# Ledger of designs, part 83: designed miniproteins, single chains

Each design is a single chain, and the fold is of that chain. pLDDT is the mean over its residues in the fold that is shown.

## One batch from the design tools (miniprotein)

Design m3043
Fold by ESMFold2-Fast:
Structure m3043 (fold): chain A 99 residues (1-99)
Amino acid sequence: DDDKVDPLIDKLKNDPNPMVRQKAADQLGRIGDPRGVQPLIDALKNDPSPGVRASAAIALGRIGGKKAKSGIKPLQDAAKNDPSDGVRASASYALIKIK
């Protein structure tokens, strides 16, 4: 349903609560709509919360396949360079799922 994706993208980008942003990332991954891919890449790179970055990485892996190929390079960078062990682990796991 198109109406569900746009509100989740807005929450991921703009909600002041990292728990709300994390839940939005998780839901975008479960829906698997390619419109979520670029917002999830942006969150993986830029969100101040390691929980949100980890959820964005997992969500990109869940969307997977051809739809999320643009996430491969950001996930490789996060797996090597993110300051959080949890984010690096989530990005490494997502790379196994995304092809």
Scores: mean pLDDT 86

Design m3045
Fold by ESMFold2-Fast:
Structure m3045 (fold): chain A 60 residues (1-60)
Amino acid sequence: SAVQNRINDLTNRVNSITGADNTANVQQIQNALNNVNNMSSDDAQMQALDVIEQQVNALQ
């Protein structure tokens, strides 16, 4: 699905982020991605993924 493709892409991107200063932000993003899988609505998942993508982009 489009949701699962975005989760996989963002998971790969966040897992590639290194540096001690990024550790807390990476863990927060990983937790947010795990929470998306528990959402009951595709619209809610896509909205959450948009926010997560902005956070990942800020660290890259």
Scores: mean pLDDT 83

Design m3046
Fold by ESMFold2-Fast:
Structure m3046 (fold): chain A 73 residues (1-73)
Amino acid sequence: EEQKKLVEEATKKAIEAAKALAEGNEELARKLAEEAEKLVEEALKLAKTEEEKEEVKKAAQEGIARAAELYEA
């Protein structure tokens, strides 16, 4: 359950980071992307099954993509 909540929060942070980036708020986008990465790391430590790990990896992919967009700009 804890890992599922962390994955959900990471996804929310990644989406919010993308929105912040779109509106030109680079500082907020960066902070949200960093928080998403932190949550993913915590979720990976708690993940016990392959399915849970896959969900965490998908969240991490989204978070990394948003952060990369911020730094590419």
Scores: mean pLDDT 71

Design m3047
Fold by ESMFold2-Fast:
Structure m3047 (fold): chain A 55 residues (1-55)
Amino acid sequence: TKATVTVLSDNEVLIKADGKVTVYYLDGSTEEIEGEKKLDISKILGISGEVETVY
């Protein structure tokens, strides 16, 4: 699966999933995303699958 990460600000990204991607958070929780979701960068540990970053 592929995730497109759009940087919106120093603290916020938009994740757009082509299929299903898993987001890993710094608190040890995980979230599966299908479609689009805005996330706080400071809470994210990593993202599964292929990641493409848009500036």
Scores: mean pLDDT 78

Design m3048
Fold by ESMFold2-Fast:
Structure m3048 (fold): chain A 80 residues (1-80)
Amino acid sequence: SPLLDRVIAEGEELLRKAEELIDKLQPYLTKEEIDFYRKRVERYRAELEYAKKNNDLGKAVRIVSRLEDDIKALEYLLKK
């Protein structure tokens, strides 16, 4: 599906952005907080791959939405 391929590509870009934000937050957060966010990103990566393999557009859209929310939270932490 061209729509699914687009959503997966968006999700992959958001995963990269989340990793960059976590790296930038490294000196400002505890090890436990960094590990929490890293595990969450890896969980999203696995779920996005599963959605791609199973042609699950609804799951892909849900993961992208959750990634957008997490990125917003990480950006907020970096700006303070």
Scores: mean pLDDT 89

Design m3049
Fold by ESMFold2-Fast:
Structure m3049 (fold): chain A 92 residues (1-92)
Amino acid sequence: DSAAFQKEVVEFYEELATSENPKELAKKFIEEALEKGWISQEAADVLLADIEKLSDEQLRLAAKELLRIHRGEPVDPKAVEELEKFAKELEE
């Protein structure tokens, strides 16, 4: 159920944005999503690899901006620019 998964993801982003251990929290969420059958093992492996490539600050920043979008708040243009540059570097 993608709708239920999206709701849990929003709640997760709320916790992640203020976490002192964002990678550990993200890994725990991915494992719980796998146990609940929301994602496949292959998807979990990819997500775990991706969060290892992100810094703690980038992971918190991404969560914070995604949470702003869900709350109808304006995103931080500098934060978005930094995350977009990182994503582009990973793909190119």
Scores: mean pLDDT 73

Design m3050
Fold by ESMFold2-Fast:
Formats: sequence, structure tokens, C-alpha cells
Structure m3050 (fold): chain A 67 residues (1-67)
Amino acid sequence: AAPQLLQEAADYARKASDEAEKRGDVETAEKFRQLADGLLALAPRVTPEEAQGMLEAVKESADRALA
């Protein structure tokens, strides 16, 4: 379901935020924290297909930012 996929995307963004914070990258940590909050706010308004795309985009962005 779209809310579950957005929750997974938000959880991934929160993990990326925590990892960035551990590295001392406060700016990246703040961006991923804000992304997580924004994803949860979208939950009533997105399709499962859109939510899946958002999850994939968050994973790609986090992996690039933390590489």
C-alpha cells in the first residue's frame, strides 16, 4: 500500500540522516530528516506506483550522498 511504501521511504531517509550525522555531515542529515517528514505528509495523496518510485528515488539519493 502507498502509506506502507512511504513509511519505508521515510525510514530509509531517517537511516541516511542518522548515518550522515554520525559522519558530521549536519547539512545532509538535515536534508534527509526533512525528506522523511515530507514523505509521511504525502501518504494520503499518492498512488502505490508513485510511492514505489519515491522509495527507489530515496534509496538512490541516500546511497549517492553516503558514498
Scores: mean pLDDT 80

Design m3051
Fold by ESMFold2-Fast:
Structure m3051 (fold): chain A 73 residues (1-73)
Amino acid sequence: SMAEEAEKEIEEKLKEAEEAIRKSDLDTARQYIEEAKKLLEESKDILPEEKVKEFEKRINGLEQMVEQLEASR
């Protein structure tokens, strides 16, 4: 289904962002976070509310991690 495809794609973007953070590639991490945010906004109407909230929390957490890592430098 379109919902399953959207969920899979968002998961992949978030996984790529996490890998980029692990490698200290913060520019790449930001790119994948932005792509995940855009895809989530486009898919909100077809995803379960629970899943939307889960993705929003994960995106928020990753954004905070990137900011903390830049501050720690």
Scores: mean pLDDT 85

Design m3052
Fold by ESMFold2-Fast:
Structure m3052 (fold): chain A 102 residues (1-102)
Amino acid sequence: MEEIEKRATEAYTLARQAIGQARALKLGGKLPDHLVLDEKMQELLELAKKFLELNPDLSDDEIDELIDKAVKEIVEELKEKGEILSPEEIAKLVLKKLIENK
């Protein structure tokens, strides 16, 4: 129980960071100089960009609520299945769920 909850907290942070970075890029910002983004972080950033393109009118508060809800739903599903995923994999599922909820 505690392990999945810890990973969920880390996944929430990763999903929020990805959306924040994607939003900054959309507004003409740059990624902080040449961080070689881990492949998984690059995937999260691409999913976050797609989510923002599909949902341009959402406020920051609405996005935070959607992330929180998606994390909780995914954590419940993982607990029921007895599956333990990495924080990056959980964050990827969160962002995919946000894209699918139209």
Scores: mean pLDDT 74

Design m3053
Fold by ESMFold2-Fast:
Structure m3053 (fold): chain A 81 residues (1-81)
Amino acid sequence: AAARIDRVIAIVRRRLAAMGRRYITGGEFARILRDAMIEAGFSQAQADQAVQTFIDTYGYNTRFSPDQAIGIARRIIQRVV
């Protein structure tokens, strides 16, 4: 479990760095989180649950810095797994 969560965080961090933006939207982050969880080996159901939890909490239009998004990713994954 812990190693798989660390893998999600590494994927999210890499993707956000590649985007090179100061801020991302909740909708953009939800897509990144879903894809990262699936790539790390979580089920589609777990990834969909994490995305739904994120959207219910923050919405599509909220803006996050990369550091904020990484912190949120860690907390959301810990709640659904």
Scores: mean pLDDT 84

Design m3054
Fold by ESMFold2-Fast:
Structure m3054 (fold): chain A 68 residues (1-68)
Amino acid sequence: SAALEQERRALGREIADKLLESLYKWMKENEKNMNESEKAIAKSIEEAMKQEEEIRREEEERRRLEEL
């Protein structure tokens, strides 16, 4: 039960990550054709991705310390 729920959550997160990556890639490829509002959205996505990466690194460091 718990393992199945974890797998479903992981799959959902993976799908969301893939969609976000696809959107961000499209925006970067079309950056030259973007107006100011679209560029601001692209920057917000980039910043959100960086924050998520930092959170994941902090969580991994926390797990490492807990195993000591």
Scores: mean pLDDT 72

Design m3055
Fold by ESMFold2-Fast:
Structure m3055 (fold): chain A 74 residues (1-74)
Amino acid sequence: MTPEQLEESVRALERAAEDFEAHPERLQDVAALAAAAILAAAARWLAEQSEDEEVSRRAREVAERLEELIREAE
């Protein structure tokens, strides 16, 4: 991925986490819960693959936020 694509990807993940945090009731829907789990896995993958410390840190934070929301919904 280009640096620009990495930045856009992490920003998209951050926005998704904010949306789920604003509307945690959405996680009562199995499809929304599955989407959150996929995004958490994608954020974890990005954190592990990124050589940029800031992108890695932000991606890890998104993964942790989404994982916590999923834990509370289950």
Scores: mean pLDDT 81

Design m3056
Fold by ESMFold2-Fast:
Structure m3056 (fold): chain A 67 residues (1-67)
Amino acid sequence: SHLEEDIERVERALELAKEQRDLTVARVALHDAREVLAQAKESGDEELIERAERLVREAEELIRELG
């Protein structure tokens, strides 16, 4: 699977949402972060799980700040 590449894509999307303060981009990033987290948990890769969990937390925090 291209899981690491997908995580990197979500990381870039979240950084864009932070820079633009765009709630719509942040919500999409949260959705994608949750999907890559589910895949990371199935893979059992602890590093990828930690990265994906961080993305979910940061996206949720950004949405709270913007909404």
Scores: mean pLDDT 88

Design m3057
Fold by ESMFold2-Fast:
Structure m3057 (fold): chain A 67 residues (1-67)
Amino acid sequence: DKHLALGEKYYREKKYEQAAKYYEESLKIDPENVKALLNLGKAYAKIGKYEKAQEYFNKVLELVDKR
């Protein structure tokens, strides 16, 4: 997924708002992509949006539990 790769690039460059944008685009294609959900949560935590970060981490836990 090109959007996931771009999100990871911006996250490594510490451009967390840009990273979050591309992770959100990845999730429009695959809403249950655990890697995209986890990385989006991490990006929100880095920009201080802790409630949003927790929301996405909880989605990861729900998907893991259903496996």
Scores: mean pLDDT 83

Design m3058
Fold by ESMFold2-Fast:
Formats: C-alpha cells, sequence, structure tokens
Structure m3058 (fold): chain A 74 residues (1-74)
C-alpha cells in the first residue's frame, strides 16, 4: 500500500486493542510493507501498560528480524 498507516498507543487502550494493532503491524511486515508509524503515548507511572507495550514491541521486532534474516540469506 502507498498510504502510510499510523498507529497510536495510549494508556487507556485495552489489551485487545493492543493485540489488534500488533497483528496488523506484523501482517504489514510479513507483506514487505515499510510505510507505517507507531506512536506510543503512555503515562510515566503506568508500569502495567508499559510492560504490555514492551511485549508488543518485542513481537514486532522479532517479526522484523525474521524478515531481515530471510532477505540477508538470499
Amino acid sequence: SAMKKTFVIRSEDSAAELEAITEEVIELIRRGETTFEIIVELDPDDAEKRAQVAAMLGRIAEARAEAEAERAAR
């Protein structure tokens, strides 16, 4: 897709909303899409939400690393 997608994550977002964003971003990465942006706006004291977002970003980083490894092996 030529259209840039922007995902915004806030402290009020539910675990289901974070999972939906995670799945969509990983699918974009699997399709070779690079035109997306993730903005994280969390309350400094929201340790629980920060941990949830860290787990999400870890899954996204793993998907990126897998895609880069496949490209490097060709």
Scores: mean pLDDT 78

Design m3060
Fold by ESMFold2-Fast:
Structure m3060 (fold): chain A 86 residues (1-86)
Amino acid sequence: VPALDEIARLLARAAAAVEAGDDATARALAAEAAELLRRLADGLPLSPAERAAVEAHLAAAEAAPTPREALEHLGDALTVLLGALA
């Protein structure tokens, strides 16, 4: 799925920015990945529980005090979507 490859690339770049101490770049890339995750979720026939889990993880990422914590929540959202696609 092209969207999954782009999301993975954005998350990897965001993680690299966190390691470099570039919080602004990490936040921007995380926000872009979150938008792609939301669009992917909207296109999938998710169960109510899966949809609630994705929305909770995306909301937690937006509210996260650090870029690292935001990336952890985005990774959790991606894990739910990958499970739904299997």
Scores: mean pLDDT 85

Design m3061
Fold by ESMFold2-Fast:
Structure m3061 (fold): chain A 91 residues (1-91)
Amino acid sequence: MSFYEKLLEMALSDDPRSQATALQLAIQALSDPDPEIRRDAALVLAEAARKKPEAVAKYRERIVPALEQALSDPDPRVREAAREALEAIEK
């Protein structure tokens, strides 16, 4: 299972501990040196915001600033994923 697939599975779990771990790892991964990992982290946060908005709300104060920084990422795919995640959270 890829990093993205495992992290998404945990974030979308009904287990609050798995949700918390996945969201914390995704926040950290937004600062990863690999742009593919940064993009995947933003996409996990976007999907979590759509399907588990209550879990994401608990970490909103940490997630939103990290995604706002990702809007200025040198990789356009990371910027697009961050925009998508912020749109999902702000709804």
Scores: mean pLDDT 85

Design m3062
Fold by ESMFold2-Fast:
Structure m3062 (fold): chain A 62 residues (1-62)
Amino acid sequence: HYEEGLKYYEEGNIDKAVEAFMKALEEDPRNSRAKWQLLKLAGEYPDNPVVQKALEKLKEIL
């Protein structure tokens, strides 16, 4: 899932990248790289609703 997220991000598919990183984090809540990528995407795409929902889920873990 994390590797899929990186591939989607490289393709410019931000919504699928966020979904893949969230799945990686759901499988391993200690995946710091997935958390970091989600926080980075939140800074780059603050108005993206998929990114916004991912941040809400992250707040439950952080």
Scores: mean pLDDT 76

Design m3063
Fold by ESMFold2-Fast:
Structure m3063 (fold): chain A 57 residues (1-57)
Amino acid sequence: LSEEEVKELEELTKEALEAIKEGNYEKAREIIKQIERDFAGNVLGEVAVAEIKKLLE
């Protein structure tokens, strides 16, 4: 991942965590789908998705 892609992934992760904190689980799931689409097969993307899913379940 480039430095810009890492920053984008960090921002998406923060947005998903804030959505969960606010009770907006639909938005968090949409962000998960975006990360899975844009960062498919990338370990950092997989870790981010796993962290978000842990908080949803």
Scores: mean pLDDT 79

Design m3064
Fold by ESMFold2-Fast:
Structure m3064 (fold): chain A 57 residues (1-57)
Amino acid sequence: TKEAVAVKDFEASPPAGLSLKKGDKVTILKEYPDGMAEVEKDGVRGLLGLDYIEIVS
């Protein structure tokens, strides 16, 4: 698994999705070839575009 940092805010819509603020650390669980990623923060998982995060390791 890879660690990443949010580079911009992301607002998820209900049902409960993963929302991020710039500077939040997340774990990348899976990357998709279309530029989407499954990530986890504080036990919450979500899908977002790779444009919202920067891989740090």
Scores: mean pLDDT 76

Design m3065
Fold by ESMFold2-Fast:
Structure m3065 (fold): chain A 83 residues (1-83)
Amino acid sequence: SERKGRGKAIAEFARETADYLRTVEKDYKSADILDKAARAAEEGRYEEAARLLAEAARMLETKNPDLAVALNHTARRLKKLAE
């Protein structure tokens, strides 16, 4: 289904972003939140995944504002899928 496919794509994006933050930026806290967001998205828990993406975006606003904007945009898209 489209909903399931989008959840998987968002989970992949969250995991890739977590790996980048962990390996390049050494930001383990933001990476851990994004790993949780990926798991929630894979499980169809879109409201929880959106909340976790928004939380990671808040933590990254100063360190990586462009990534924070991308994470907030993705969180808003997930909330619409939950409707």
Scores: mean pLDDT 84

Design m3067
Fold by ESMFold2-Fast:
Formats: sequence, structure tokens, C-alpha cells
Structure m3067 (fold): chain A 55 residues (1-55)
Amino acid sequence: SMEIVNEMMREIGEMVERVLAARRAGASEEEIERVAEEELKELKEKVEELKAKES
């Protein structure tokens, strides 16, 4: 549904913003990678929840 697509796009936008914020704050490459990995993990979990809800 469009609601799921919109929610996923919002989460992706927030993930990008958080990664960029960490970079601007002077985080190391290792820290930026960790933040990105954590955000991707949360996004994958949320996508699975949204898929289950639509089923």
C-alpha cells in the first residue's frame, strides 16, 4: 500500500540524515559505518513488520 511505501521512504530519509549528522559531528569512519549498519538493521526489521501487518 502507499502507506507502507511512504513509511519506508521516511525511514530511509531519516537514516541518511542521521549518517550525515554523525559525519558533520566529526565521527570516525568506523563510527559512521556502525551508525549506518544499525540504521539498516532497524530499517530491515521495520520492513518485515510492515510486510507482516499487510498480510
Scores: mean pLDDT 77

Design m3068
Fold by ESMFold2-Fast:
Structure m3068 (fold): chain A 75 residues (1-75)
Amino acid sequence: MEEQVKILEEGVERLSKIPNLTLQDVADILQEMSEQGLSPELVNEVARIVMESVKKGLSQQELIDRLRKYIEELS
């Protein structure tokens, strides 16, 4: 679990630093996290949170906050 949380925290930090974040940037980082050993279940849950945030018209900052809350729930 600690290794999964570390992969998620690194990925979310990278997303937070990308100017004008696109869905393609999110997909690329999710793919990299998967290659680093992130489980398919966690990849799918991150993708779901991103899709929900986009549907609700949330800002990049609100998306990052939601992802950080999800990581807290795993810790």
Scores: mean pLDDT 82

Design m3069
Fold by ESMFold2-Fast:
Structure m3069 (fold): chain A 70 residues (1-70)
Amino acid sequence: SLKEEIEKLEKEIEEKRKEIEELRKELEKLEKETSLEGILRSIGLKLRIIGLEFEIELLEKKIKELKEEL
């Protein structure tokens, strides 16, 4: 059902938000890192956070479209 699909997407958003929180904590630990390796790792984490935020935005848009069909 549409309701079950919406609930599944909302759960996926919560899981992705939790992953972002964990990545942000890892990024904070790297804040004092000045080595090239540390900087590159920091960039990689930032890109992954951006990717997850984009995925959440797409999921939120899909939920909005599904709710308009209810």
Scores: mean pLDDT 84

Design m3070
Fold by ESMFold2-Fast:
Structure m3070 (fold): chain A 63 residues (1-63)
Amino acid sequence: MDPAQVRAILEEAFGHDFAALRLPPPSEEELRDFIAALEEMERRGLLGPEGRAALARLRALEA
């Protein structure tokens, strides 16, 4: 899985907020933890439509 592709998906879904953070590409472990956190937010109804779309794309990259 390409960490730069994950960053691109997050920047597309959440816009300049993620770009402004200028975070390094996540490791596989950090990516798994982040996806788990997004899944928890989705389950609690805290994730907006853009976040849900990003989560679906991230799940596709893990498959």
Scores: mean pLDDT 67

Design m3071
Fold by ESMFold2-Fast:
Structure m3071 (fold): chain A 59 residues (1-59)
Amino acid sequence: SIKEKLIEYVKKLIEEGVSVDEALSKAISSFTSEQLSQLSGEDIGEIYIEAYKEEEKKK
């Protein structure tokens, strides 16, 4: 799914040393506006939670 691909890409970028903000920006930019419109508010929330979880692992 789009959500799963976006989460995996964000997590990979953060693991590679990219900041959460930059990882989210790059991942979002890799999808079309139509693909992104398929994501619910809950999906967006899950993506952000997963991004911050990966960042916390580095502390």
Scores: mean pLDDT 79

Design m3072
Fold by ESMFold2-Fast:
Structure m3072 (fold): chain A 70 residues (1-70)
Amino acid sequence: SATSLLLKGDEAFKAGKLEEAAKLYEEAIRLAEDHPRLRAGALRGLAEVYEKMGEYEKAEEAREEAEALL
């Protein structure tokens, strides 16, 4: 489920597995197409991954997309 992927993304992020976390969050976003709150959560997670990777513009875009869903 999208919720399961979001939780796995969070665990990968905590473990410092940034590429794995990004993939899990992206998959959660795709599965949460009809679930704006869950999609927003995954987008926020992806934004944190981008920030840790130094991809600040992508992080800002992901955060803004998440905010637009709420």
Scores: mean pLDDT 85

Design m3074
Fold by ESMFold2-Fast:
Structure m3074 (fold): chain A 79 residues (1-79)
Amino acid sequence: SEEIKKLKEEAKKIEEEAKKKEEELEKEAEKAKELAKKSSEESAKSAEGLAEKLEKEKEEIRKKAEEKVEELKKKAEEL
């Protein structure tokens, strides 16, 4: 049905948007990790902290996307 198609398209859009944000945060975290390797002890700790924060933000984005996709999947199964 058209309703199932719309739910699948919405789920795909959410997944794609989450993936783009995750990729951006991953690149930033990678740069922070590289900076940490090249930095003094104090600067390295700051860069490591930034990398950890970015990794947690990436996990949060994934979690929220999975929850929304699951909700849409359940709605599609009821149709």
Scores: mean pLDDT 83

Design m3075
Fold by ESMFold2-Fast:
Structure m3075 (fold): chain A 62 residues (1-62)
Amino acid sequence: MVDWEEVEEALAILYATVLAHLNPDLSPEEIARQVREWLEKNGFSEEAIELAVRHAEELARK
């Protein structure tokens, strides 16, 4: 059985991936900022936020 924290992390990473792909003209820093703000607003854990932000930055830098 998957822990809710694992599901939350997966959802956060999915959001970061979608945002990066839909906004190719945004800088890595701006994408990371938007990911953090949205996840914080929606009550995600700091651990999930940190994983998603790092993932978003890496995708945007590619």
Scores: mean pLDDT 78

Design m3076
Fold by ESMFold2-Fast:
Structure m3076 (fold): chain A 73 residues (1-73)
Amino acid sequence: MEIAEALRKLREARRSGAPQETIDELIKKYKELVKKRNEEFLKRYEQAKTPEDIAELGAEADRYLREVREALR
């Protein structure tokens, strides 16, 4: 959710011709959110020991990709 919101804000800023400083700040925030999410995902993946855990992580990854696609529309 937060990552999709950050992408929407970045797209809106670029579309509206916002100053480069504003765009750079939004890019930095987006990168920080993606890094945090990836670190949390990897930690959970390392702890996955059952087919059920793996299936849940797969569903979460699919949701992540969907959020990014929706934000880039």
Scores: mean pLDDT 76

Design m3077
Fold by ESMFold2-Fast:
Structure m3077 (fold): chain A 60 residues (1-60)
Amino acid sequence: GPGAEAARRAAEAGDAAAAGTAGYDSFKHNGNQELGRKAAQAAARGDAEGAAEYGVLGSE
């Protein structure tokens, strides 16, 4: 979905905070909150690619 795409684009730009935010917001409304939390935690440690991957997995 759009949140997963936003997370991927942020990760490509190296923006871990934006990647984590996009991933978390995507899951907050569709029930996969565990993957959203993992995306936010990856972003907090500066792992933009990890944040985007959790965001994409939960949006499928």
Scores: mean pLDDT 63

Design m3078
Fold by ESMFold2-Fast:
Structure m3078 (fold): chain A 61 residues (1-61)
Amino acid sequence: MTPEEYKKKAEQAYENGDYETAIDYYLKAFELSGDPEYAIKAANAAMEAGLEDELVARLQA
């Protein structure tokens, strides 16, 4: 899968209110591309769900 494909899946999950899945796909896009914009999008999804601490832990792994 490309970073753009993961971004589309993350956007669909976000629209459905599935913020945990949206974060997961944005982080996969970030890992594959190295583009910080995907990390920012993951942070926005985490903020929406109150999962900022989980996102920070995953980025430090």
Scores: mean pLDDT 79

Design m3079
Fold by ESMFold2-Fast:
Structure m3079 (fold): chain A 79 residues (1-79)
Amino acid sequence: EEEVGKLLEELREAVAAGDADRVQKLVERIRALAPSASPEVLRKTLEELIRLAQEARKQGHDEIAALLEATARHLAALL
């Protein structure tokens, strides 16, 4: 739970910086942890991923937005 929270914090920084490579590495780690997460943690993570994807699109970072959206769909399938 704490580890996912830290990854989301790092993900917010990477999205703000427009760093697609860092975003990809962070979402891969989130995907690896997702099967072991509670439904509550998964739902909160989903909400944050969708929010960050919208922010990325507003900034013109379409690649980052697509990565976040794909990760959100993967997590939704685990619920």
Scores: mean pLDDT 84

